# Designed miniproteins, single chains, continued (2), part 82

Each design is a single chain, and the fold is of that chain. pLDDT is the mean over its residues in the fold that is shown.

## One batch from the design tools (miniprotein)

Design m6835
Fold by ESMFold2-Fast:
Structure m6835 (fold): chain A 89 residues (1-89)
Amino acid sequence: MELVKEWIEEIVKTAREAGMSEEQIEELRKVAEEKGKEVLEAEKKGDGLAAASRAAAEIIETVAELGTEEQAEKVRETAGKQLKKLKEA
């Protein structure tokens, strides 16, 4: 649970630093929180890493739709680092 919350906050921080508006960040947070719930449910069945990878892809797609390709690329880098952290745990 705490790792997923940390992941969402890191994505939101990266999006804000990349210049996304507060309205865009609010929409991104909603998507990230819904995907985070899916990851937590999958983790209970041992499929957390696969679910996290799918969640990351959809979050990155959401950033590209709401903002710019450059902002999506920065979020992709952050999500990749978080997935590596989860895989190594």
Scores: mean pLDDT 79

Design m6836
Fold by ESMFold2-Fast:
Structure m6836 (fold): chain A 80 residues (1-80)
Amino acid sequence: MLSAEEFEKKFIELVKKVGILGLTKDENQEKFKQLVENLDPSAKELLEGLIGLLRRGAELYPEYKEKLDELIAFIEKKLA
């Protein structure tokens, strides 16, 4: 189980390697989903903030909207 700090560190390292839009690639989506699945439930606010960031990305880059919406749906399922 990942603490909020461990999740942030691993997420930043992933984004640093692939970029935020790089998360739309299948290979990177699996890594991201694994981080979300292992996040401690007490750190839900981190996932809510990330949904906001991904929604903004879809507005700025409509070509990635479908893939970003898929990531948002995955996070929302985890929060439910």
Scores: mean pLDDT 76

Design m6837
Fold by ESMFold2-Fast:
Structure m6837 (fold): chain A 94 residues (1-94)
Amino acid sequence: VSPSEALARAIQQRLEDLRNRLQELRNRYKDVANPLLDEAEAKLQELQDLLDRIGRGEIQGSQAQVDRMEALFAETEALLAQAEAQAKAALAAA
């Protein structure tokens, strides 16, 4: 596998891992309303759209686009961590 193919696969896997984590949190804490999970889903949709457009050659995979993807990954990870912490706190208070 070429380095560029390995990188693209790693980015796609990272996106899928975050989607799986979001779904796991929704399933585990289904009785706890958490708007941060909805925000995380929106960020994941933005990431997927950006990745798909780069893959189709509709936009260039420039440093600015890489920086945008990294920012969206960081924001999504932070939202999921906050959502889990809030859900755990709500269960502990009940």
Scores: mean pLDDT 77

Design m6838
Fold by ESMFold2-Fast:
Structure m6838 (fold): chain A 61 residues (1-61)
Amino acid sequence: SEIDKYEKELVELAEKISPEIAQRVKKRIDYIRKSVTDENEILDILKKAIEGLKAIEEQLK
């Protein structure tokens, strides 16, 4: 599933930054999956989160 693919990428990016951030990200994804029924909306949220974490990682270098 595309959602599972982006969820994995987001969690792996978060783990590279901090284990604490990764745990919060996992909880947020669980909440989104329970609250949002539109798969395309979930995908957009995950894609934006990935871009945000990549930007944070770049700034920390």
Scores: mean pLDDT 80

Design m6839
Fold by ESMFold2-Fast:
Structure m6839 (fold): chain A 68 residues (1-68)
Amino acid sequence: SADDQAQREELRRQMEKALREALADPNLSTEQRQALLDEYVALAQRMQTLSVAEQREAVAAWLARLRA
């Protein structure tokens, strides 16, 4: 549905914004940057096969970890 598609797009934008904000930290090591990128790629791949509810939960969990 249009609502389903809009929610998926919103979650993708939230992920992209969070990644950009996290990567803006100049004190991140090479290993920390790579781990963050790997997490983002894995989550983005999972988003292709998850329901909207599952996507929302997965994105919320990832955002919570980034803020911790």
Scores: mean pLDDT 84

Design m6840
Fold by ESMFold2-Fast:
Structure m6840 (fold): chain A 66 residues (1-66)
Amino acid sequence: AVPEDAGPVGFPPAAAEALAETAGVPRAAVREPSASRAQLYARVGKLMLETLTPEQVGELFNAIRA
């Protein structure tokens, strides 16, 4: 089976919300833009730079970020 339940880098919003509700944290706070999110996008941007042209990297990075 594909492990979607345990230990993904940066919890999915749905899973994070469920955990937050259980812990008594406001759901909205879990959706806040955080450094973890920015770090993930920065990593993806770097990987794309090696594979794609700078023009395409800019377009994709902007789309992923926004």
Scores: mean pLDDT 54

Design m6841
Fold by ESMFold2-Fast:
Structure m6841 (fold): chain A 89 residues (1-89)
Amino acid sequence: DIDERARTLVDLYLAGATPEQIAEALGVTPEEAQRLIDAVDKKIAEKAGLDYKPLEELTPEERARYNRARLQFSRDELVEIAKEVLEEF
């Protein structure tokens, strides 16, 4: 069930779960879990009107902006983003 998988992904994502924890919960590899996390971050940035760039390239100010953008989405909105990501995988 894609809805259940999307809810699980969002709950773990918001909790700051490791790729290994997400991989175990979704039945994917840790490498696939990392790609799912990256894809969710990219979709959040796109929907918030921000240019996506990797976390390592963010200044502290840009990181704070990305974190604020993420928190502007409701859990239900994040679940819809996660569904879009899971449909692409």
Scores: mean pLDDT 77

Design m6842
Fold by ESMFold2-Fast:
Structure m6842 (fold): chain A 73 residues (1-73)
Amino acid sequence: SMIDEAKKLLAEGEKELQYGKKLLDSAETVDEITHGIGTVLRGIGLIYQARLLAEKAGDEELKKKADEILGGK
């Protein structure tokens, strides 16, 4: 279902975002910083996709959770 897909994308996006943050915490080269930023941006994209699916499915709680993550809350 659209809701199940949104939940999976949100979980994957959160995982990518956390992994990207870990990469940036240990980054010492320009290439490592670039890779970390790319990973963070991919995570944000997945969360945005989950948010759109939640909105179309009428799942206000899931949409709010995505908004909180994107807003850094």
Scores: mean pLDDT 87

Design m6843
Fold by ESMFold2-Fast:
Structure m6843 (fold): chain A 90 residues (1-90)
Amino acid sequence: MKEKLQKEAKATITSGYYAYNKIEKPELVKLAEEGNEEAALELLVKDYEKAKKELLERGYNKKTVELLEKIANGEITLEEAKEEAEKAKA
């Protein structure tokens, strides 16, 4: 269960990267959407840290990005992260 949650949390972070990369890297996103696993892995692995930084620069809440990272690492649950994100919004 914890490993599955980490994968789901990482996929949640990387789905934001897909939205970002659809604008910045449309060819790779298209290949990944067509089922090319190598393109999907390249988007998910290579852009992880870069897209995290760029999401913050685009106005995503730093606390929300940090909470998603903690879920991916298995430190908290998605429900706990949502509660903390709401508290961080003042």
Scores: mean pLDDT 56

Design m6844
Fold by ESMFold2-Fast:
Structure m6844 (fold): chain A 78 residues (1-78)
Amino acid sequence: MPFSKEQQLILEGQKLVKEGILTGDKELVEKGIKLLESVSKEYALEAEAAVKVAEELGTTDYNEELIEKKLEELKKKE
């Protein structure tokens, strides 16, 4: 099953962001965001939304529904 290089970067970036949020490792989050930025600004914004949701709730849980809501807010500001 061949993934394109871009698809692999997206999966790796998303994995690093989720792991960083769960462990509280800001360096992993930043590394994941940079990988996503190399593919698309939209994927980077999704990662930033995930970080903001985790910070606002004081939780390491990855809540996709709240992340999508935060992503919409970020898109409307820019």
Scores: mean pLDDT 71

Design m6845
Fold by ESMFold2-Fast:
Structure m6845 (fold): chain A 90 residues (1-90)
Amino acid sequence: GKEVIEKIRKLIEEGKWDEAVKLYQENKDDPYIQKIKKIALESPDVPSFIVKAVKEGFSEEDALAVLRVLGRLKETKNIWQDLIFSYRPP
């Protein structure tokens, strides 16, 4: 749920990537997380992904946290990995 993604986001912000990935893996079957993953896999780029995720009721921050974990796990399309690693929200 949203609480898990908020914890993942905080772990990423603190540079605790191994803990963020572990928390994601323990909750990867959560329907909320699975829906964001599906949107990520079906989107051609990061801006299209954010627009679709927001329309489906997800926050941009929650969507980006899941996208960053998926990029680190190499579960996204190759073109997205470079964008995920280079993207820094203000």
Scores: mean pLDDT 74

Design m6846
Fold by ESMFold2-Fast:
Structure m6846 (fold): chain A 62 residues (1-62)
Amino acid sequence: MSPEELFREAVEALVAEDSAAFSRALAEYKRAAGLDREGAHAALQRVYEAASHYLRTGELPA
């Protein structure tokens, strides 16, 4: 899967409150995107922001 698809899966898992699926998707996204510790922290913030946006609009931010 592309990093974009893995990011989407992480957002969907977070919205569904599926912590196991969220942890898996986020870990795979970090690996696929080649993120270091700082990038991983930024990615977690982005997932939470995208989940809030998705709950309001039904669409992921760009």
Scores: mean pLDDT 74

Design m6847
Fold by ESMFold2-Fast:
Structure m6847 (fold): chain A 68 residues (1-68)
Amino acid sequence: MTPEEAAELVKKKLLENPEQSLSELGKEVGEILKKEGDESGGETVELSLENAEKLGATKEQVLEGLSL
């Protein structure tokens, strides 16, 4: 999966389940990437969304960033 495809998947999941935390979303998308054989990409997505949550990023801020 390309980084652009991973970003679109995160954006889609964020819109479908706004109650899900960023770290939970990162784990879900990360598992999908790992199942497709991109273990490093999956770990990167999980860590990135976990760090965004720790930094207090809102779901709206993440969504806007992915739309650039």
Scores: mean pLDDT 75

Design m6848
Fold by ESMFold2-Fast:
Structure m6848 (fold): chain A 79 residues (1-79)
Amino acid sequence: MEEELERRRQEAKERADKTAIEIGKVASSDPEVQLENRKKLVPPYLEAARLGDPEYLERYKEIAEFLKSHGVEVEEPPP
């Protein structure tokens, strides 16, 4: 059970990192594009955060705070 959880955590981290890298390659000075790019980070970072990784939980909180400050509702970070 613990080995499966660790594997899922690693896979979730890899997905989050891959998404962040791809977004970085198409980075734009347009605020609308920046907002859409942050939205794309929500699903993979939320998945990694839910699997108990403290670094990705912290990163998800930063993404969620940014989006909420721009009027975008996102799921609350896990406790």
Scores: mean pLDDT 76

Design m6849
Fold by ESMFold2-Fast:
Structure m6849 (fold): chain A 118 residues (1-118)
Amino acid sequence: LPPLTPEEAQRVADEILKLAPEFVDEVAKRYGLTDEERDKVLELVRDIARAFAESRGDPAATAERIIPKIKSLPEKVQKAVLDVLGRMAQHLADRGDTRGAQAVSDITALLAEALEPP
């Protein structure tokens, strides 16, 4: 797919920020997260949205900025963040934003790869 424009990247970031509390709540219930773990998931998802907008929709640049932060979190929180991003990508695809969905999926894949043992 062609890369997002800066305006498209900002719209995707805004949609992530808008929906993050709802998707984080659903994932937190599924994983049995504490309130503190839930807040860490929400904070990181919001940081991903901001990094994505600042990187003009570049998934690799977004992932590079987030990798040190996600690596510092417990494995349960890491898995919850990846699940939230997967749900976000699905939501964007269902809305017809195939390019936004692909970009979020690419970020998710890069973060998952970075969390694999050496």
Scores: mean pLDDT 87

Design m6850
Fold by ESMFold2-Fast:
Structure m6850 (fold): chain A 60 residues (1-60)
Amino acid sequence: GGVEAAQRAARGELDAEEAGRAAREAGGSKHYTDAAKQAAENGDGVGAASAIYEAIKAAE
């Protein structure tokens, strides 16, 4: 699920494509998907995790 993906992103385990996919699958808009991908591309695992969590919250 999205929470597990966010935790993996926080540990730096997701690349840009995986982080973007996780945000999209969580119901995130293009904004959250792009934010997750950009953070992961910059090596910002915490930023990628935050974008995925925001996507989850927006989908609720």
Scores: mean pLDDT 81

Design m6851
Fold by ESMFold2-Fast:
Structure m6851 (fold): chain A 80 residues (1-80)
Amino acid sequence: MERAKALAERLESVLSDEDIEELRDFAQEAASKSSSIEEATDAAIKKLREILEKKVPKEEADKLVAELEALYAEQAAAAA
């Protein structure tokens, strides 16, 4: 819980309101087109990486995406 909040705050500090809205809209569209939750999540993460690469160096974007993927993996393990 604490790590997810910290990551969300950091992403919000890097992303503009427009970027967050674009990512949200894309995630909804990906969910409607995808045959699985995993496929939709992968598409959303890819879009987040594309937006982050425009705002921060690739190394920082890769780090933020890796932290998000780790949180999703932990959440999936806890739900199993």
Scores: mean pLDDT 75

Design m6852
Fold by ESMFold2-Fast:
Structure m6852 (fold): chain A 72 residues (1-72)
Amino acid sequence: MKKLTDEEIDAAAEALRAAGATPEQVEKFREYAKKNNLTIEEFVRLAQELAGPDAARAAYRAILKVESEKKK
């Protein structure tokens, strides 16, 4: 069970903001995710509840992009 890295969380938070989440929602969510070492599934679920399905989808795509860039 892979936990999100700070880099993945930061990328997902930026995607949430771009998708229409408020700066306050993005900041609080970023802090919560880093503090609780969320998995991808937990992060996406929480993002959907906080900012809606479109924002959650954007965040998930951002996480996958960072993960693909980590592969050597």
Scores: mean pLDDT 77

Design m6853
Fold by ESMFold2-Fast:
Structure m6853 (fold): chain A 99 residues (1-99)
Amino acid sequence: MDLSDEEIEEQLAEYRALAAKTAAELAKRGVKFHLKIERVGDKLRITLERWEPGKERQVASFTIPALPGIEDFEGEVTPEELMELFLKMAEALIEQLRK
């Protein structure tokens, strides 16, 4: 097998460490995020808006398969909350693909 469960866990641990460091730095700079999660049939549509004082707003939208435990949501999230949510979504997607 090309990737063991231990290798995946090791990579996720590295991503978590990098994400936590990045999130803390973004929070320190006053970066804000607005997150919208909508169920569209068997998929989730995610819209992320980012803004920082003195900079233009940036908007990204993407679609992922419907994941267990991810509900419809709309609101402001901290950089730390956003990174943790993305890591949880990545773990849920990997688990579905492991079959």
Scores: mean pLDDT 73

Design m6854
Fold by ESMFold2-Fast:
Structure m6854 (fold): chain A 87 residues (1-87)
Amino acid sequence: SSELENILSALDSLLEEMKEIEEEDLPTLAYKLEYAAETEKNPRLREAFERVLEVVKESIEKKESIEETVKRVEEEIERFRKELEEE
């Protein structure tokens, strides 16, 4: 469906952007994700942004590396993608 394709495309774009940032950029990313989640009209995409935001916030609190943060976000996106594709 076009809805599913739109969601997956948005998440793929987010992940690619994350691979280009540094650890010090994580608070800025969290701010952008919070704004995206608040303004997103698609409830499934909003949920995805909220789940990624939670991972990013946890990584900031734990002072995890950018590589660890990207890996955790990739895992969260893959879990969400599987949920969408199966139902």
Scores: mean pLDDT 82

Design m6855
Fold by ESMFold2-Fast:
Structure m6855 (fold): chain A 117 residues (1-117)
Amino acid sequence: DPEVERLIREARELIERLRELRENNAPESEIAAVVRRLSEVLGRLFRNVRTEEAIEAIAEVQKVLAEENGFEDAERIAEIVRILGRVKAGLISQAEAAEQLGVSRSAVSRRIRLLSS
């Protein structure tokens, strides 16, 4: 999917740009603009996810966004989103994801709906 491939490239470029802005102590307004675009790209990727490559890009973006929000468990948040992405892509069932995450199937379904919005 050319749209998904473009979004994956944009996500990686935005992640690198965010690192550069933080290293150079750029204004918070510039950082906030990149974070807003990463959030938009994450939503678009998640709505259209069908491949492991797109799932990994989604997980990379979610980890960076979690780190920006000061979450200590950014790796765990990324792993959760990777599992949810596999359900959305049809690679695993909601029951398998529920078992892997230690939550109900209803919780998996709710989280996928939120990420797809």
Scores: mean pLDDT 87

Design m6856
Fold by ESMFold2-Fast:
Structure m6856 (fold): chain A 85 residues (1-85)
Amino acid sequence: MKLSKEQLDLEVEVTLVLIQAVIARKYAKTEESKKLADEAIDLANKASQYVKEGKLDEARRYIDQARKLVNESIEIDKKAEEEAK
């Protein structure tokens, strides 16, 4: 399969957000942040599938949603750390 430059760029973005989601899951301090990180992992995997299918607009939407959930997970953990101090 010939990967376009846009598909390659999106595969890099998927890989980066997946790594961030896995790290967020590993270090998650609450059940809520764990669930958000798990959902972000699922969305990143779905985005990878859409990139391979050439559905770049769908892939972009899933990448953006996964990134949002990773950020929400991190913010919840930060608040939990502030409450524990």
Scores: mean pLDDT 83

Design m6857
Fold by ESMFold2-Fast:
Structure m6857 (fold): chain A 87 residues (1-87)
Amino acid sequence: SLMDKMTEEHLEKARQAILGLAKKYVKEFSDEEIEKAVSSLSKEEIGELVEKIFEIGKKYRFTDQEKGEELVRELIGSRIKKVLEEM
């Protein structure tokens, strides 16, 4: 799996990419709340999010970019909300 191939450097880059997407798309939470939620995600959760984002990109990048962006926003937003609700 992607997680089995992730070095600490790859994990940190993936986490920063997810943080950037979350701050861009998740407007219902503050940047501080988003940073706290993303920092609490495990290596496994980061890997799963990256894989799902790639699959959305693969399916929608050349067919319906707006729908792809909406699905990424919903994916990240639901994960951030779940993390914050469990805190």
Scores: mean pLDDT 79

Design m6858
Fold by ESMFold2-Fast:
Structure m6858 (fold): chain A 76 residues (1-76)
Amino acid sequence: MAEIEFTSHHFAAVAALESGDLERAREFLQKMKDIIDSGVLSDDNKALIPLPDEADPLLESLGYERNEKNQYVKKK
């Protein structure tokens, strides 16, 4: 299920960020982006757990931003 895959990649991205492995963190954030871009997630499911602030530049490089509800949405 896309929600389980998204959550799995989210936890993996957080773990990589905490370990300082930015390359691995980018890989998991890219997988999360691919799931978001597929349109299978509801808006509520896009923000299951807030990512640390260190994730914001990586997500911006992928064309995404955090909204006021801590949901990652495609930058318009």
Scores: mean pLDDT 66

Design m6859
Fold by ESMFold2-Fast:
Structure m6859 (fold): chain A 60 residues (1-60)
Amino acid sequence: SMEAEIEALAEELVAIAREKGWEAMEARVRQLVAQALRASDSERLRVIGAAYLRAREELA
């Protein structure tokens, strides 16, 4: 489900931020957005955006 994909990606982003720092997590998000834009995958862009917001909320 989309919700499960958002949760899994948010957990990955939180782990990156905790292990490698905030800038590394933001670089990963930019990479994922670029990949989704090249694929014209609007659903993936929604997942990435939602996961990023959840990761930021957890890290605050």
Scores: mean pLDDT 89

Design m6860
Fold by ESMFold2-Fast:
Structure m6860 (fold): chain A 85 residues (1-85)
Amino acid sequence: ATTQTQTVTLNGKYTITVTSTHVFDAETGRWVSTHTFSSGKQVTATARPGERVSVTMEDGGALVQVNTVVHRDGTVTTSITAIEK
């Protein structure tokens, strides 16, 4: 399992923190990513090696997109982008 924590600040007003946990499911051949927001909201996404997946969640006054790239070598990277609504 791999855990990553990322933070984004919008307009200097507030900070959004996302903790992403990535677990490989050997039965399905997919990576299961659970994204936990500082608000306590969670979203789950799955991707195979070589795929990317994006999920969008509203957290407070922001629209937050979490982008996960599962590389063919089994490396998983996550980035977050947020916009004010």
Scores: mean pLDDT 78

Design m6861
Fold by ESMFold2-Fast:
Structure m6861 (fold): chain A 64 residues (1-64)
Amino acid sequence: SLEDIIKEIMEKTGLSEEQAQGIVDAVATGDEAVERVILDELVRLGLSKEEAEELIKAIKEALK
């Protein structure tokens, strides 16, 4: 669920619920340039590239 994804973002990155929601909202735009910026930000926050890619994919699937 989307709530579970927000909790996972918070747990893995240390971001607040509001900041985690901002990541979800950014991915929800469907803009591939925005998605690349979010991927890079997640990697800088300590996720592996593979973890960041799977998280973005999970957000997209939850938004369907």
Scores: mean pLDDT 84

Design m6862
Fold by ESMFold2-Fast:
Structure m6862 (fold): chain A 78 residues (1-78)
Amino acid sequence: MEEELKKLQEEALEAVEKSSNKEELAKKIQQVTQEALEKFPELRTSEYEPGSELEKKAIEFLKKGVREVLEEEKEKEK
């Protein structure tokens, strides 16, 4: 399940690399990641079970946050 978080992180890095606003996009994605860690502190301490509801909610929060950042950048471009 941590493997899904790694894939999300890799997708975010690839999006940043392809973006013309790399610096701003990277900062926004980092902020989303930090917010996720604040809402789910167990992610920092590994006090959750793989496949648990907590892990699913954390991944969902990260996916939503990253998606919103990418969508916002696309809206500004258009």
Scores: mean pLDDT 69

Design m6863
Fold by ESMFold2-Fast:
Structure m6863 (fold): chain A 83 residues (1-83)
Amino acid sequence: MEKLKEALEHAKLGYRYRKQGDYKKAAKHYSKALKILIDTLGEDHPAVADAYKALADAYEKQGDKEKAKELKEKAEKALKAAE
């Protein structure tokens, strides 16, 4: 309900900041969307995997390759578990 709309709004803001090259703000908003999605849908959901991928991309563009790799691994686990 409202929580999923809130997650979508944060995802949209994250995408907007990413387009502007503000990867730090993009990561903050993607992180907020991710937390709401995990709480609402559980870790093993395709939407959670997508949020992990978006957050990983934002960290990779900031030069944090280790954090990006960890987030990508979490995205792959979420996709496999979603079936």
Scores: mean pLDDT 84

Design m6864
Fold by ESMFold2-Fast:
Structure m6864 (fold): chain A 66 residues (1-66)
Amino acid sequence: GAARVEALAAELRAAIESGDPSQHPVAKRVVDALNEHFGKKFRITDVRVGRSADGTDGVAFRFEEV
């Protein structure tokens, strides 16, 4: 539930703050999926807890094109 999403967001934020988010498997998979889907290169700049339209809690990422 929400507690697991918050824990994942905290882990991802710590990885970003450590200087290499690619060391976190989830962050790497998300970037790889975005790069494949859009045919571009992206970098994660931030992570937050977000909510879907149906009220489901999830992790939201902020990206910049490289």
Scores: mean pLDDT 72

Design m6865
Fold by ESMFold2-Fast:
Structure m6865 (fold): chain A 68 residues (1-68)
Amino acid sequence: KMEELGQKAQQHLANVLAGKDVDSSAQQALYYGTQLSSLSDNSQDALQHIQGLVDGAVAAGRARLAAA
């Protein structure tokens, strides 16, 4: 259950980092990440951490597209 959500979040995060459909992949990564965080005792802290990871990946993915 948690592993599935984490794997899906990581898959979409990898797409963001590769510059593939950055906005839609970021939305998917955040969606699965927020589902995962809701299963945590520290859901707010987990959500903030996941959002930071997605934001960083979006910045990296967009930089990669700009360099291509």
Scores: mean pLDDT 75

Design m6866
Fold by ESMFold2-Fast:
Structure m6866 (fold): chain A 85 residues (1-85)
Amino acid sequence: MLVDIALEIEIEYLKKKYPDTENTKKAIESLKQYAPGTTDEAVINVAATVLSDGSGEETEKAREILKKDPEAAREAFRRWFEDLS
């Protein structure tokens, strides 16, 4: 659930940062294989960045909120991912 959302976010990040490369394709395949290795901390960090648009103070506030309600993080990630795709 949260790991699936984190995987989708990581894939979109790689597509934006390193578009149209064989390395990006291999990285995506590796992430799908090792998705169980994604931690709740990584999910919260990505969610905080997405929800805060990257400002330091807003990112810290978002982390506090997401630690309290991880299900809200999953919902926010799902909406963000659907908007991109």
Scores: mean pLDDT 55

Design m6867
Fold by ESMFold2-Fast:
Structure m6867 (fold): chain A 96 residues (1-96)
Amino acid sequence: SMEDLKKYVDEALKNTKLSEEVKKKIRDFVLNSPLTEAEKRLLVDLIVNSKLSEETILRILDFLAKSTDPELIQEVLNLLAGGADDEDLKAFLDSV
């Protein structure tokens, strides 16, 4: 449910050192994105457990908010699951 998802996201973000600006962007993405609940949970987990810069996180969220291509969405999730760094994600985002 959306309430369970919101609670999950808030708990995941509580234990991060991310700025309030980035935390708000993650919450706004979860509320407004057409991704499935499972994809949103996976994305939040991957971001929270990543070593990505806040700049890269914001770029990913902006890309996913504008993308309607399920293959490109899955490619971003696969890169994050594989432990892609800022350089890897920048190269991908600059290519699309």
Scores: mean pLDDT 85

Design m6868
Fold by ESMFold2-Fast:
Structure m6868 (fold): chain A 104 residues (1-104)
Amino acid sequence: MEEKVEELRKKLRDPDPEVRYEAAREITQLLKEHPEWADLFLPLVPELIELTFDKDPRVREAALEVMKLLVEHHPELRDQLIEAAKKESDPLVRQALLDIARGR
């Protein structure tokens, strides 16, 4: 699993938005099938938060879905989402981050 996490980290940082989107979607699928693996994806939280600021709206939406699932298992991540929302210029993404942080 450590090799899979590092593979996903590289894909989340890829210059191709399709690769970043596919990586976020794969994490969502893995978390839905194996919610017990949430701890394994905590090291990817910085990359996932950066993707909520991504220029591609598909990538932003996919990253928000991953963060929503991770927060269900790690409510301590809510503070990081509130801090991310303060830096977000897109009002829809800002509201989504705050809604996830508030459990809405």
Scores: mean pLDDT 83

Design m6869
Fold by ESMFold2-Fast:
Structure m6869 (fold): chain A 95 residues (1-95)
Amino acid sequence: MDAEEAERLGEKGIEEGKKGKAKEGGLLAALGGSKASEAAKKGDGKGAIRGGKLALEGGLEAVKSSKNSEEAAYGTAGAISGIGAIFDGELAEKK
């Protein structure tokens, strides 16, 4: 399911960010957040929140590991994608 793929991508983004691979970590986090938002559109708000939180963490790890403004931009994009997925998931959970 999209939520499981989002969690996998977010976890890999965190791992790559911790290894100092800021660009790869940020890109993986951004993709994870995107997949988490798709889970919310399909009614999996809880999955979207979990995936979004991992994408946010991966994006922030990428920012911390960034050596230049371009790498920091990838991490920031990942973090924003994660925040958006959390928001989408919370909206999907509200009735």
Scores: mean pLDDT 85

